Designed miniproteins, single chains, continued (4). Designs and how they scored, part 63

Each design is a single chain, and the fold is of that chain. pLDDT is the mean over its residues in the fold that is shown.

## One batch from the design tools (miniprotein)

Design m14317
Fold by ESMFold2-Fast:
Structure m14317 (fold): chain A 89 residues (1-89)
Amino acid sequence: PPAARLELVDAEPASLRPAVEAAIATFNAALAAGVPAEDAFRAAGITRFRALAERADPETGAIEVEAELTLRIDGREVTARVLLRLTAP
């Protein structure tokens, strides 16, 4: 069965968007392989995930999540504000 999946809608600053997209792709691949979410975040280089707001889209059933995402890049932590769409399996 398909796993839950995150899609990046927006990221600030825009300069971090490619790094966030790569992290989300790694997270999604780990979830699809049956890795628990906490370990999937770690594999993606995500050191902190803080959900700020969640909203269900009444037309699609998808959950939109506004979050602060902290990534470890080249031994440093960088934080992006992201808008994500979560689709259930």
Scores: mean pLDDT 81

Design m14318
Fold by ESMFold2-Fast:
Structure m14318 (fold): chain A 71 residues (1-71)
Amino acid sequence: SKEEEVKKLLEEAREALERGDYVSALAHVHKAYQLDPKSKEVLEMAKEVAEAAPRSSEARYLVEAATKAIE
């Protein structure tokens, strides 16, 4: 299901963050966002990636997009 796919992508994003692979983490979160843009879990993970990689404009834009989609 879409929910199971989103959950799996967020688990993969968490694993990428733990190993310091911010590019892979962001890619997994972006895929999850495309599947469910109104997911609070996707927004929370996007914020964690942005905090871990503060110079990433892509992570910041994803946080803004996910926030607007929920609102």
Scores: mean pLDDT 82

Design m14319
Fold by ESMFold2-Fast:
Structure m14319 (fold): chain A 76 residues (1-76)
Amino acid sequence: MEEIKAALQAAIAQADALYQQGLASGDPSLVQQAIATLQAALDTGIAAGVLDPAEVKALQARIAQMQADLAALQAA
């Protein structure tokens, strides 16, 4: 169980790093990878039962924000 939590934290950190790199470089493909990574982490966390409802909503809100930023990058 601790291993699953550590893996989720690592995946969330990786998604954040990809997102930050995508925004800094103006590369929409990195933001797309960040969204995919965070969505996979969310799905895994829900399946493992290690996320509470507030954490699920926070991650869903983060994904929605990343999608909005992706749309803005693609429009520029």
Scores: mean pLDDT 83

Design m14320
Fold by ESMFold2-Fast:
Structure m14320 (fold): chain A 70 residues (1-70)
Amino acid sequence: GLEEQIKALEKYSKETGKYTPEEVELLKEALEAIANNDLEKLKEIAEKLVESKNKEMQEMGKVLLERLKS
């Protein structure tokens, strides 16, 4: 469920150092928006992800925006 996904994300971030605290918060917000079917909030978060300095975050944002166009 959502709680398990958030815990996995936090653990992965702590162990790998791949994500900043701000990026982890954005990803947590994205998971919550998906769980709540809040498409407007998810679009806002995806646009913020695309503006990230992290190329992996940028790619995730692009994929989310493309899915939201459908």
Scores: mean pLDDT 80

Design m14321
Fold by ESMFold2-Fast:
Structure m14321 (fold): chain A 69 residues (1-69)
Amino acid sequence: MLTPEEKEAIEKLREHIKKALETFPELLKRIARELGISEEQLRLLIEGRYDELSAEELERVVAAGKKLL
């Protein structure tokens, strides 16, 4: 189960990725690779369906998001 701080980190990362993709949609594959998830998993993350990700994938996403806080 995600803590409120972890959820905030994920939401911050989602906002950052959405803004990047609005400018450069072609970055989707690169961002997914950098986070260690698939393009489909990245789309789920962007949609707010991150409960579909594995615990290990969520840990990677949270770590990336915390760097933006």
Scores: mean pLDDT 79

Design m14322
Fold by ESMFold2-Fast:
Structure m14322 (fold): chain A 63 residues (1-63)
Amino acid sequence: AEEDVKKGKELLSQGKYDEAIKYFREALKKDPNNVEARKLLLAAYFHAGKSDEAKKVRDELEK
């Protein structure tokens, strides 16, 4: 989980948003309570222009 979050952050900084999304989703599959991974997934979706998916992640985080 932590490894996936770290890799996702590296990919985000490189502008590789689709790849970053994949790693953050894997982190959340391993640890669904990882708030940092959810916030980073939200950011990655916004940067990728996937506003509908970003809204779903935001709504789950606010629960």
Scores: mean pLDDT 76

Design m14323
Fold by ESMFold2-Fast:
Structure m14323 (fold): chain A 66 residues (1-66)
Amino acid sequence: SEDLEKGKEAFEKGDYESAVKYYTEALKKTTDPEEKKLALGNLAQAYFKLKDFELAEEYLKKAREL
């Protein structure tokens, strides 16, 4: 997914706010369960970097339930 790739690039540059935006778009557009799981896990990691620990835990839980 192009949005997943853009999200990873933003995350690698330390732009966690843009990473959240791109991973959220990837999650909205995908119908593939494995891509959903990856997007949810990446959202959890990005929120953890933003110090939003409650959202990080919520997205990690969603990823683990797939």
Scores: mean pLDDT 85

Design m14324
Fold by ESMFold2-Fast:
Structure m14324 (fold): chain A 70 residues (1-70)
Amino acid sequence: DELLERAVALAERLLDALEAGDLEAARAAAEELEALLAPLSPEEAEALDAEVAARLEPRFREAIAARRAA
């Protein structure tokens, strides 16, 4: 699924930018991801978000833990 692969790649870039403290790069990745999702129906976007979140769950957990520790 090319759409899922693209969404995962953009979400990975967003997380990489946030970990690096590069807020401009994080914003650019978030804008690209939002543009990718914009043509989808709300149901399609929700399903894609769930799959991306499931794949990136370990990274999200680590990022949230690091933020809370600050």
Scores: mean pLDDT 76

Design m14325
Fold by ESMFold2-Fast:
Parts: sequence; C-alpha cells; structure tokens
Structure m14325 (fold): chain A 60 residues (1-60)
Amino acid sequence: LPEITEEQVLRSVEAAIKDYGLPEEERKKILEEVKQAIKDGSINEELMKRFVEKIKELAK
C-alpha cells in the first residue's frame, strides 16, 4: 500500500493540531487548506510538513 492517503494526511495534521493545542477554529481552517491541497493533488510530505510548521507557529 502507498500508505500516504488523504485520510492519513488529515489524521496526521489533526494529531499535530491537538498536540500543539490549537483552538477548534484554527483546526478547521488548517483542515480546509489540507483538504483543498489534497483535492488539487498537491499533497505530499513537503506540504504536510509545511502545515505542521504552520500549526507550530500558531501554537505560540
């Protein structure tokens, strides 16, 4: 299996959001952006890392 699916990516991003303690509003916004990237077929390790980094920034 490729392992990397839109569902897996979303779960990973959600886990990061919870780990950094972002509010639900910020969570929804990030997830919307991730879903859009998946729909566009742009999702990959680099983009996923970018979202995690953004979550880390927001958690400050």
Scores: mean pLDDT 72

Design m14326
Fold by ESMFold2-Fast:
Parts: sequence; C-alpha cells; structure tokens
Structure m14326 (fold): chain A 66 residues (1-66)
Amino acid sequence: SKEELRKAAEKALKGAEEALKRGDKVAGMVSAHEARELAEQAKKAGDEEAYKLAEEAYRIGVEAAK
C-alpha cells in the first residue's frame, strides 16, 4: 500500500542518516541498496512522496558508504 511504501522509505532514510552519523560504511551500503529498490517501487506506483524520501535515503546511504 501507499502507507506501507512511505513507512518503508521513512525507515530507510532514518537508517541512512544513522549510518552516516556513526561512520558505518557497511550500514550505509545496505541502506543505499534498500533505498534504490524503494525508489524504483515508488516511481512505478506513482508515489511522489515515497520516491523523494527513498531518493534522499539513497543519497545519504551512498555518502555513508564512502
């Protein structure tokens, strides 16, 4: 559902932010992967809000993985 997708994207964003704060590169990589999958699902579903959250989570997760 739209609510489930948004909740998943919010969780991915928080996970990516936590990984970045801790310098946890492995958690950053995992968050980036999950966020990318969620962004694709949100785009196919036409859920702009979930897509924006997932894209932000992906960006932060990639940064944490450096």
Scores: mean pLDDT 85

Design m14327
Fold by ESMFold2-Fast:
Structure m14327 (fold): chain A 68 residues (1-68)
Amino acid sequence: SAAERQRKIRELRAQATSYENMALIYEGRAEQARKAGDDELAKKYQELAEKFRKLAEEYRKQAEELEA
């Protein structure tokens, strides 16, 4: 139904926003680690930020496909 489709779109967009927020958190943590001289921890947080950005893009794309 249209209502079920709209609910799924909302859920996918909410999840995408959640993943974007996680990416920003880990970007901030990576920057803090770099300032502390912990390059290994900075790299780990940067990789997590990239992973969450990718997930946000995937979920946003799924929502867009359902709107088409």
Scores: mean pLDDT 90

Design m14328
Fold by ESMFold2-Fast:
Structure m14328 (fold): chain A 61 residues (1-61)
Amino acid sequence: HMKEELEKAARTIAVSGVEIPDPEEVARRIAKALGVPEDQLEEYTRYFLEALEKAREEVKA
């Protein structure tokens, strides 16, 4: 359920309107905190960034 947790985090950030200077770093931190294995860290970081952009588009649209 890591992707579900990442989607929730992305949605929360998008709704809050907070601007993240380094979204990739934040995504990595969240994935690591959720216990994502290092071999999958890049995949989940990518997923979070895509989810965050999508959520931001939805909030602003």
Scores: mean pLDDT 76

Design m14329
Fold by ESMFold2-Fast:
Structure m14329 (fold): chain A 67 residues (1-67)
Amino acid sequence: MAEARRNLAEATRQALLWDGVSEEDAERIAQLVEDGATPEEIRKAALDAGASQGTANTIARLAERVA
């Protein structure tokens, strides 16, 4: 459970960095994933940080599977 969230948080940070989000924002959003934020909160945070809709939607969908 916690391990799955940590793995998703790391994947989230990498995906956001590849999508052009700043390291600071990517780390903040990855921390939200690790802390168990809702998929909608994660999606909104990613979009607010400048991630594409595709990246934000993918991350949020994966977060639903580890909740």
Scores: mean pLDDT 80

Design m14330
Fold by ESMFold2-Fast:
Structure m14330 (fold): chain A 68 residues (1-68)
Amino acid sequence: DLEEYEKLFKKYDTDGDGVLSGRETMAMLKEQGKLSDPNLSKLLREADSDGDGVLDLDEFKYLMSKLF
């Protein structure tokens, strides 16, 4: 559910800046048991379409839709 992903995003957006850093994203994935997914590195690169090393809400929802 995309609305649940938005709540999860806000939980890990500790700075409230509207983006998730790589560290925040990895912490979330670790808690969700997804760090062992063999496609994780590829999906992270695909979600970070701008290549800026952070995920906005739309990029995060894309990643979550592919992992969950």
Scores: mean pLDDT 73

Design m14331
Fold by ESMFold2-Fast:
Structure m14331 (fold): chain A 99 residues (1-99)
Amino acid sequence: SLAEELEKRGIPAAKVSSKEELERLVDRTVPGGREEEYEAEDFLGNKARVRRRSVPLPDGSELVADLLENEETGEYVALIGVRDADGTFYPLAAFYYEK
């Protein structure tokens, strides 16, 4: 599962009760952040729609929250981390919902 892959990668992951709770976590983590949508592959190689919110930090890094939506598998993940000025992403935590 996507949750097992997150744990395998050493990303702290917690299950939530609904997709709405994931959206609230993104809103709370990056309030007033810039939003964009794009398509990517999840950690299992499945096509996912990503809603990204980001806020610039004073050192040139960004606080990023990605909400991954996979409607085919019923898996939804909020991935929170920092992207440094070199473009390297450091995951801090994940929250997930499975249908």
Scores: mean pLDDT 76

Design m14332
Fold by ESMFold2-Fast:
Structure m14332 (fold): chain A 60 residues (1-60)
Amino acid sequence: SREKEIEKLKEEVKKELEKRIKHLEERAKKHNIPQEVLEEEKKEVEKYFKKALELKIKSI
């Protein structure tokens, strides 16, 4: 059903987002990036994935 496809998309997007956030955290540790900058980068990534998910859901 469409509901199951939406659930699957949400899971896939969630996993991709978590992966991207972990990479940002690893990069920040390696380069001693300030916590404030890391937090802003995380918010931008979350905003991007939220918008991408909304567009994908509308296409099904």
Scores: mean pLDDT 84

Design m14333
Fold by ESMFold2-Fast:
Structure m14333 (fold): chain A 81 residues (1-81)
Amino acid sequence: SAEIEKKIATMEQIFKELLDWMKKNNAPPEVIKKVQDIKETTLQALKAAKSMQEATDVMNKGLTELREILEAYYAEHPELA
């Protein structure tokens, strides 16, 4: 589906920009690794999605996991919040 392909491209861009930003700001390697793992899992699941609802559920799960990691990181580094 062209719509699923667009969602994949959008998510790839979001993860790329976030990881580039994190590396530029010297985020800990373990936090970068967690974001990379979410990227790989989310993109793999999106490519395997058989419906738009499945693709949406995968994106929402990935974005929720990403948000939780970033919130935990900012809680440990309040100077960055």
Scores: mean pLDDT 82

Design m14334
Fold by ESMFold2-Fast:
Structure m14334 (fold): chain A 62 residues (1-62)
Amino acid sequence: GEQREEAEKQAREKLKELLEKKEYEKAQHLATGAYRNAVEAGDEETAEVVRKLAEEFGLEVE
């Protein structure tokens, strides 16, 4: 939906900004935390979006 697409865009912009500033640890923590929260909430769709977004930026989530 529109809200999900906007949230994904904002998340992508934030990750890009952190990586441009060489704040790799913050970017990694953000991605890992978002993925973990989605998995624990049973939100497989959000977890998959976060995983793919992290992969796009060379980050790993578990």
Scores: mean pLDDT 76

Design m14335
Fold by ESMFold2-Fast:
Structure m14335 (fold): chain A 69 residues (1-69)
Amino acid sequence: SETVLREAEAAAYFLAGVVYELLGDYEKAAEYYRKALEVLATADPSDPAVAALRKAVEEALKEVEEKLK
């Protein structure tokens, strides 16, 4: 389904963000986490897999934004 493809795309952006966070590049990590959230905004919000991934991305983004202060 289109939702599965959107979830896969968002997961790929999330993984890129995690890699940059591990490297200490918090600005790039935040950029990729925001891209993941943009993709997830176009997916079905009632899908529990979409909801779980969105929560994980939002928590990761909040953490890196705190590091950018």
Scores: mean pLDDT 85

Design m14336
Fold by ESMFold2-Fast:
Structure m14336 (fold): chain A 95 residues (1-95)
Amino acid sequence: GAMRDAAIAHLDEAIDLLFEGAQKASYEAQVDLTLLAMQAILIRNALRRGRYDGVEEDLDFLIGQLKKLAEKYPELKETLERAIKHLQAARDAVR
C-alpha cells in the first residue's frame, strides 16, 4: 500500500546516505556505518515481503545507533542526521 511504499522509499534514501557517509568516513566509522546500512537493507527487504512484525522496534534501534555515531563522529553528523530523518519518516509510515 501507499504507506509501505513511502516507508521503503525513505529506507532507500537512508541506505544511500549511510553508504555516502561510509565513503567519507574513517576506517572505524566505515565499518560501523556499513553494518547499520546492512540492518536498514534487512528492514527494507522485510517490508518489501509484507512483513511488519518488529519493524518499528528495529527502526527505533537503528535510529538510536545512528544518533550515537553522530555524537562519536561529528564530521558525519549532517549526513547521519539526514539519514535519521528518513528512518523516522519510515517508522511513522508503518505506524
Scores: mean pLDDT 88

Design m14337
Fold by ESMFold2-Fast:
Order: C-alpha cells, then sequence, then structure tokens
Structure m14337 (fold): chain A 93 residues (1-93)
C-alpha cells in the first residue's frame, strides 16, 4: 500500500522505489509489477514501463495490462507491437 499511496500523490519516483521494495518481498506480485509499469509511464520511461507490464502479463494476463503495453510500445515508435497488443486486449475483453 505504501507504493500505491506515493503513486496516488503523484510522487512517481517514490512509488517506483516503494514498489521495487515490495517486489523484493513478493517477486510474483502482479499488481506491484503493473503499478511499476504505470509509474514508469508517468515518468516517460517507456522501455521500463514495457519491462514491468510484460512481467505483470506473465503473472496475471488481462486486457488492461495488454492495452498499456500497446500504449507503451506506441510511445516507443513500435506501431506493429502496439497493434498486436491492442488486438490481444480486444479478444480478452
Amino acid sequence: MEGREAFEKGDYEKAVELFEKELKEDPNNAIAHYLLGLAYMKLGDYEKAVEYFEKALKIAPGPEVLRFLATAYRKLGDEEKAKEYEEQANKLA
């Protein structure tokens, strides 16, 4: 919850630090991976956002994480991967 509180306050750098700490205690926490991805999106680090969304997807697949992967890949200029993830998200919705 501490990382989420920092995220809700808009302190994305602190949120990253706290979620990374949470993942040391529970490395398979899909929500922590997903929120790390969102925090990196807010910080403009789209490569890190993709990394954590892919980890979240591996643990707990869902249309929301797929849509954010599509958005992150589009920000990186990879329109082909963005379209692939959008199509996957639409099939799961």
Scores: mean pLDDT 84

Design m14338
Fold by ESMFold2-Fast:
Structure m14338 (fold): chain A 65 residues (1-65)
Amino acid sequence: MEVIKQVAADILAAEMSNVTGGEVRVTPEKIVLRGRIETDEQRRLVEELRAGMEELGVKVEVEEL
């Protein structure tokens, strides 16, 4: 589980950071995304990435700046 979380976090965190231009923080329990989400397009992409992470058993929290 921890190995899967780390690999998923590394890959998906890069994608999330690219979409929002923000910071991604990985913790043992979850991934926290902090970024500017002001367009419908950005919101959609973030939601899609979050869904992908949840499918892998990784919890994601989104913090809008």
Scores: mean pLDDT 69

Design m14339
Fold by ESMFold2-Fast:
Structure m14339 (fold): chain A 58 residues (1-58)
Amino acid sequence: DSRRGLELYFEGLKYEKEGNYEKAADSYERASELFRRSGGFEASDIMRKKSEEMRKKG
């Protein structure tokens, strides 16, 4: 469900603003997987890259 992917994206943004990069990375990774399952391959790739970026900061 792409709506759940969006929820996880917004959760990731919240954690990123809080400086909780580990939780932000986890939320973005989960969003990536849900977008991929929904056929949102571009959104999935963007979320995957955001997750990797967050892990470099944490």
Scores: mean pLDDT 83

Design m14340
Fold by ESMFold2-Fast:
Structure m14340 (fold): chain A 57 residues (1-57)
Amino acid sequence: IPSLEEFEKGAEEDAKRYPQMKAYLYRNVARRAMNAGDLEKAKEYYKKSEELERKQK
């Protein structure tokens, strides 16, 4: 199982290749950060994902 840092890097690379999945990928990072106890990172990525979903109506 990749570390939170490795997972975050992978998600950011995938978001560059598949911009349509960016919000989904960021929600996954937020969930992973929450499970790792990094509540500030979880909050940050959740907010980023929500803003992206609002823009991609």
Scores: mean pLDDT 77

Design m14341
Fold by ESMFold2-Fast:
Formats: structure tokens, C-alpha cells, sequence
Structure m14341 (fold): chain A 87 residues (1-87)
């Protein structure tokens, strides 16, 4: 179904994002920024879990749009953390 395809796409995007975040965290020398990135990664995964749990109440398009919003918001927060790392 289109919804099953949407969930599969979200899970692939989640996996790619987690791989990228793990690499970024490993390269981050500032312990405060590292802790913030780890917390943000955990929050991102929790939000995606919540979205997938709500999937029965959404169509495939809405599910993908909401997943993209979570991704975009998380990337903006990553950028803010990295920008704030510099004095």
C-alpha cells in the first residue's frame, strides 16, 4: 500500500539521519554541543516513533509531510547547536 511505502521511506530516512548524527557526534569535540546533539537525536527518534504510531489515523501524504516537518525542524536545531558552539 502507499502507506506501507511511506512508512518504509520514513524508516530509511531515519536510518540515514541516525548514521549522519552518529558521525557528527563522534566529530564534535565540545562536550556541551555533543550532549545537545545526543539529546536531539533521541528526541528525533521519539518523534518519528510517535508519528509511526499515529500512521493508522493519517494518509500516506500527510504521514510523509509530517515526517519531513520533523526532519526539517531537527536539522534547524542541529544547525543552531553547531552555530552556538563557536564563541
Amino acid sequence: SEKEKAIARIERSRAAFNDWMDALISQTSNPEARAQLEALRDEFNARIDELIAEAPNMDAKELLERAQEVMDATLAQVNAILTAEQP
Scores: mean pLDDT 87

Design m14342
Fold by ESMFold2-Fast:
Structure m14342 (fold): chain A 57 residues (1-57)
Amino acid sequence: DELARRAREHERRVAELQRRIDSGELRGQTTTVTQYGPDGEERTGEVDFSAPIPRPE
């Protein structure tokens, strides 16, 4: 299953990115993350690792 294999590969890459964020390797960078749900639904979001949540004035 090509789609299933690619979904698992994406999931593994997302987990690896999370670890790199935790270690600080991705600070100051922006990337696009895609996740596949149980229904094969695609969830894509752009993540900014330099300023996650600045408080409003």
Scores: mean pLDDT 60

Design m14343
Fold by ESMFold2-Fast:
Structure m14343 (fold): chain A 55 residues (1-55)
Amino acid sequence: GSMEEQIERAGREAAGALARGDVAAAVAHLRKGQELGSSDPEIAAGYARGIAQLG
C-alpha cells in the first residue's frame, strides 16, 4: 500500500493495542507511524505526542 496507508495502519494498530491494554505494542506501532511519517513534520509530531502521552 501507499505510505499514507501504512501510516494510518500503524495508528489503527496502536489504537487496537491500547484497547487490549498492551502499551508496549501500542508504543511500537506509534514509533512505526512516526518513522513512516518522518518526512511530514505534522504527522511526525502527532505520533511523537502520542508516544509521550503513553510514557
Scores: mean pLDDT 78

Design m14344
Fold by ESMFold2-Fast:
Structure m14344 (fold): chain A 105 residues (1-105)
Amino acid sequence: SEKEKIRKTLKELIDRLVEFQERLRAAYNAGDEEKIREIVRELIDYLESVAPKLPERIQKKVREAIEKLREMLENKSARDVYEETLKILRELMSEIVKEMEEIGK
């Protein structure tokens, strides 16, 4: 069904966001500031590529996250980029879970 396809897409999105969190944590623990910035740029590219496939509400949240991530890369330290990206990823995952619950009704 269409609902099952959307739920699968949203679950795959969560799995990829968890992978980005793990990569960011590994780079932070290694003290690799350039790698943190590289991972966030890759995250932005990934989010841009998947946004058109997402339900409108989640697409809007993803676009808002992309804007915040781009602003951070220009204006903040690698530590602040790391901490704020983790917050953004947690917020996006929460919104995706909420969307999946709404589809399940």
Scores: mean pLDDT 88

Design m14345
Fold by ESMFold2-Fast:
Structure m14345 (fold): chain A 71 residues (1-71)
Amino acid sequence: MAPSPELRKLGEEAEEALKAGDKEKAIELLEKTAALLTAAAEAQTSDPAQQAAIRAGTAAVLAEEIAQIRA
């Protein structure tokens, strides 16, 4: 499915922040994007174990992306 308008807007803002050298703004926007993606993925399953796995996986990816931006 195509990204939602909200996800598209967050992606554009994050890219602009990175181009401007505003690493903290880019990280904030990535956190918001990760939260929306996690919520959308969790909504696709009623299994609590799968929801927990989605949350953990998204958190791990977010941590790696933040580390790369701060490097």
Scores: mean pLDDT 77

Design m14346
Fold by ESMFold2-Fast:
Structure m14346 (fold): chain A 66 residues (1-66)
Amino acid sequence: SMEEEARKYAEEALKAFEAGDAEKGSEYLRKLAEVTGAKTGAEALAALARYSGVSISEVLARMGAA
C-alpha cells in the first residue's frame, strides 16, 4: 500500500541521514514526497515525521546530528 511504501521510505531516509549519508537520505525523502504527494520540502519533512513516528523537531535534530 502507499502507507507501507511511505513508512519504508521514511525509515530509510531517516536512517541514511543519521548515518551522514545525505545523498541517500535525499533520495528516499524524494521517493517519500512522490508517494505522499508532498509538493514542498516542508511537506516532505512533515511526511517524514508522520511516517517515521518522530516529531519534526526530532527529524531535524537527527538530520543534523554528527
Scores: mean pLDDT 82

Design m14347
Fold by ESMFold2-Fast:
Structure m14347 (fold): chain A 88 residues (1-88)
Amino acid sequence: MSKKKAEELLKKAEELYAEAKKLLEKAEEAEKAGDKELAKELYVKAAELALKAVELKAKAYEAAGDKEKAEKLRKFIEEGKKEVEELK
């Protein structure tokens, strides 16, 4: 039961990571083109998607019973959310 749910959550996390990476690449392209505003918007969006992916990964570890890994990811999410707010 918990393993299947954890695998589904990890797959969704990987999909969000892929989307975040694609936005990060677009942000780098915008920065090279001198569009600092677009680059900032894309960096923020990429960071928010990456945090959502980590949150799903934390839920996957919780579903699998790995509390230690889940807690480490939860701390990473809290730090990341603070950094994203500072970018806005």
Scores: mean pLDDT 81

Design m14348
Fold by ESMFold2-Fast:
Structure m14348 (fold): chain A 88 residues (1-88)
Amino acid sequence: NAMAEARRAQLEAEINDALKTMLLYVAEQILEKMIKEGKITEEDLASLRSILNNLQKLDPSITKEEVDEIFKLAKENPEEALKKLREL
């Protein structure tokens, strides 16, 4: 039934929106930690990369180019990466 599939799709969209909000929050916290401590660790970069990849999967409007740019900026300038992340 097309109506039942539409309701399921709506529920999945609500779950994905909640997950996206949580992932954005965690990514922001990682970048803020890098800025506050003045340290960019391999572990924090790996966590950020994983989160950004999951954000792209949950929100098709987020492009691979945007994800790659934020990740590149995080390595060189976490403050600029945070500004770009907040635009998502």
Scores: mean pLDDT 83

Design m14349
Fold by ESMFold2-Fast:
Structure m14349 (fold): chain A 80 residues (1-80)
Amino acid sequence: SRRERRIRRLEALLKALEYAKENGVDKDTIIDFLRAARRQAEAEGDPELVRILNEAIKLVEKDIDQAIEFVREHLERLRA
C-alpha cells in the first residue's frame, strides 16, 4: 500500500539521517540525498512524502537533530 511504502521510505530516511549524524557527513551531501529521495517520491506520485521530504531538507539546513526528530514523529504517527 502507499502507507506501507511511505513507512519503509521514512524508516530508510531515519536510518540514513542517524548514520549521517554519527559519521559527520556534511550537510550538502545529506541535502543532495534528500533531494534524490524527493524526486523519487514525486515520480511515484506521493505528494505527502514530497511534503515531508521538503520539511526534512529545511530542518537539515538548520539542525540535523530537528530533522531526525521530525522524521521519527511522522513514523510514529503512521504506525499508530
Scores: mean pLDDT 87

Design m14350
Fold by ESMFold2-Fast:
Structure m14350 (fold): chain A 81 residues (1-81)
Amino acid sequence: SGVVRAMRKIKELNKPTLTREEFREVLKLLGISDEDIDEAIEKHSKGKEELTVDEFAEVLRDLGVPKEVIDKLVSTLKKLA
């Protein structure tokens, strides 16, 4: 499942904030297109190279990721912060 793989990737990266590239890798595991990922990241990153947990949640919401999946991914990141 893409959600389990995404959670594992976040844990493997072991960082409280993710770079745009690391974020793209996580989101690709959810089956989202590179075009949609890049558009959402640009919209919510405010020109920053690293995204906060809150910015990550905004990107996931914009991409139409289900609330349950967002909560699981955000909770995983928050445990590293």
Scores: mean pLDDT 80

Design m14351
Fold by ESMFold2-Fast:
Structure m14351 (fold): chain A 74 residues (1-74)
Amino acid sequence: MSLKEVLLERVKKIAEILEKRNSPFAPYVKEALEKMEKSEDPLEIQKIFLDLVRRLETEDPELYRQVVAEVEAA
């Protein structure tokens, strides 16, 4: 799979987990996913992904750890 496909798959899983938990971060993840889908630049897609990850880790480190564990387990 391309870098875009791999990162989109991971962000989709994150969005699904957050929506299932009714998390206030779900809208931010959906916005990031839409931006990544519209971009053709692999570097831009990677930057969007890294910004999303850093935001979740900074604002809610416990939720971030739980989401990462679920994504990596799948």
Scores: mean pLDDT 77

Design m14352
Fold by ESMFold2-Fast:
Structure m14352 (fold): chain A 79 residues (1-79)
Amino acid sequence: MLEEALEAVRRRFEALLERARALGASEEALEALRRAGKLALEAVEAYFRGDLERAKRLAEEAERLLEPVKADIAAAEAA
């Protein structure tokens, strides 16, 4: 169901934002994470509309924005 998929994505990004804030992430990193979350939500909506190519591109863009933030979180957790 679309609503369940959107809720799952929101919860995932809320958890990442909470961790990033707890670790003292920069506002730039927090903004990148928020943008990635918006793209991920658009990807889910595109998928449920049957636009699989658009869904894939949006998901790939979201992952590119997440890569530096995930690296920062991993580095902080390892420290």
Scores: mean pLDDT 80

Design m14353
Fold by ESMFold2-Fast:
Structure m14353 (fold): chain A 55 residues (1-55)
Amino acid sequence: SLEELLEQIRKEREKFNAEFDKKYREMLQQHKDMTPEERIALKKKFLEEREKKRK
């Protein structure tokens, strides 16, 4: 039923978010010379991209 589908979707989204955060960490390691201001801007863009990817 619908409730079971929603639970499955929630689990998949939680795992997706964890994997996405891992990729974000990898990106930060690539740009270790980043300033705090640049890191904040990058994080904001990354969150926006994650929302687009949910499509």
Scores: mean pLDDT 73

Design m14354
Fold by ESMFold2-Fast:
Structure m14354 (fold): chain A 87 residues (1-87)
Amino acid sequence: ALEKLKEAFEATVKAAGEISPELAEKLRELLEKALEALKKGDLEKAKEYLKEALTLLASATAEVSEEEIEEQAEALTEQMKKLIEAG
């Protein structure tokens, strides 16, 4: 379960990185902290980091142009395909 979740998070981070490397780095940091908290059984901290990651992603999509959102969706789809095929 955690391994599949980590794969999904890495796909999201890579897709974000094709649009903004700064966004990708921040998102990766938050998702890694969430995964570490989950591994330790610290559900409260895991939830906090996941909420921050979701807020960051939602803020980015709300603040970007419609064309940037389209590119973001395309990049996310492509990165998910690459990660699934590389596994």
Scores: mean pLDDT 64

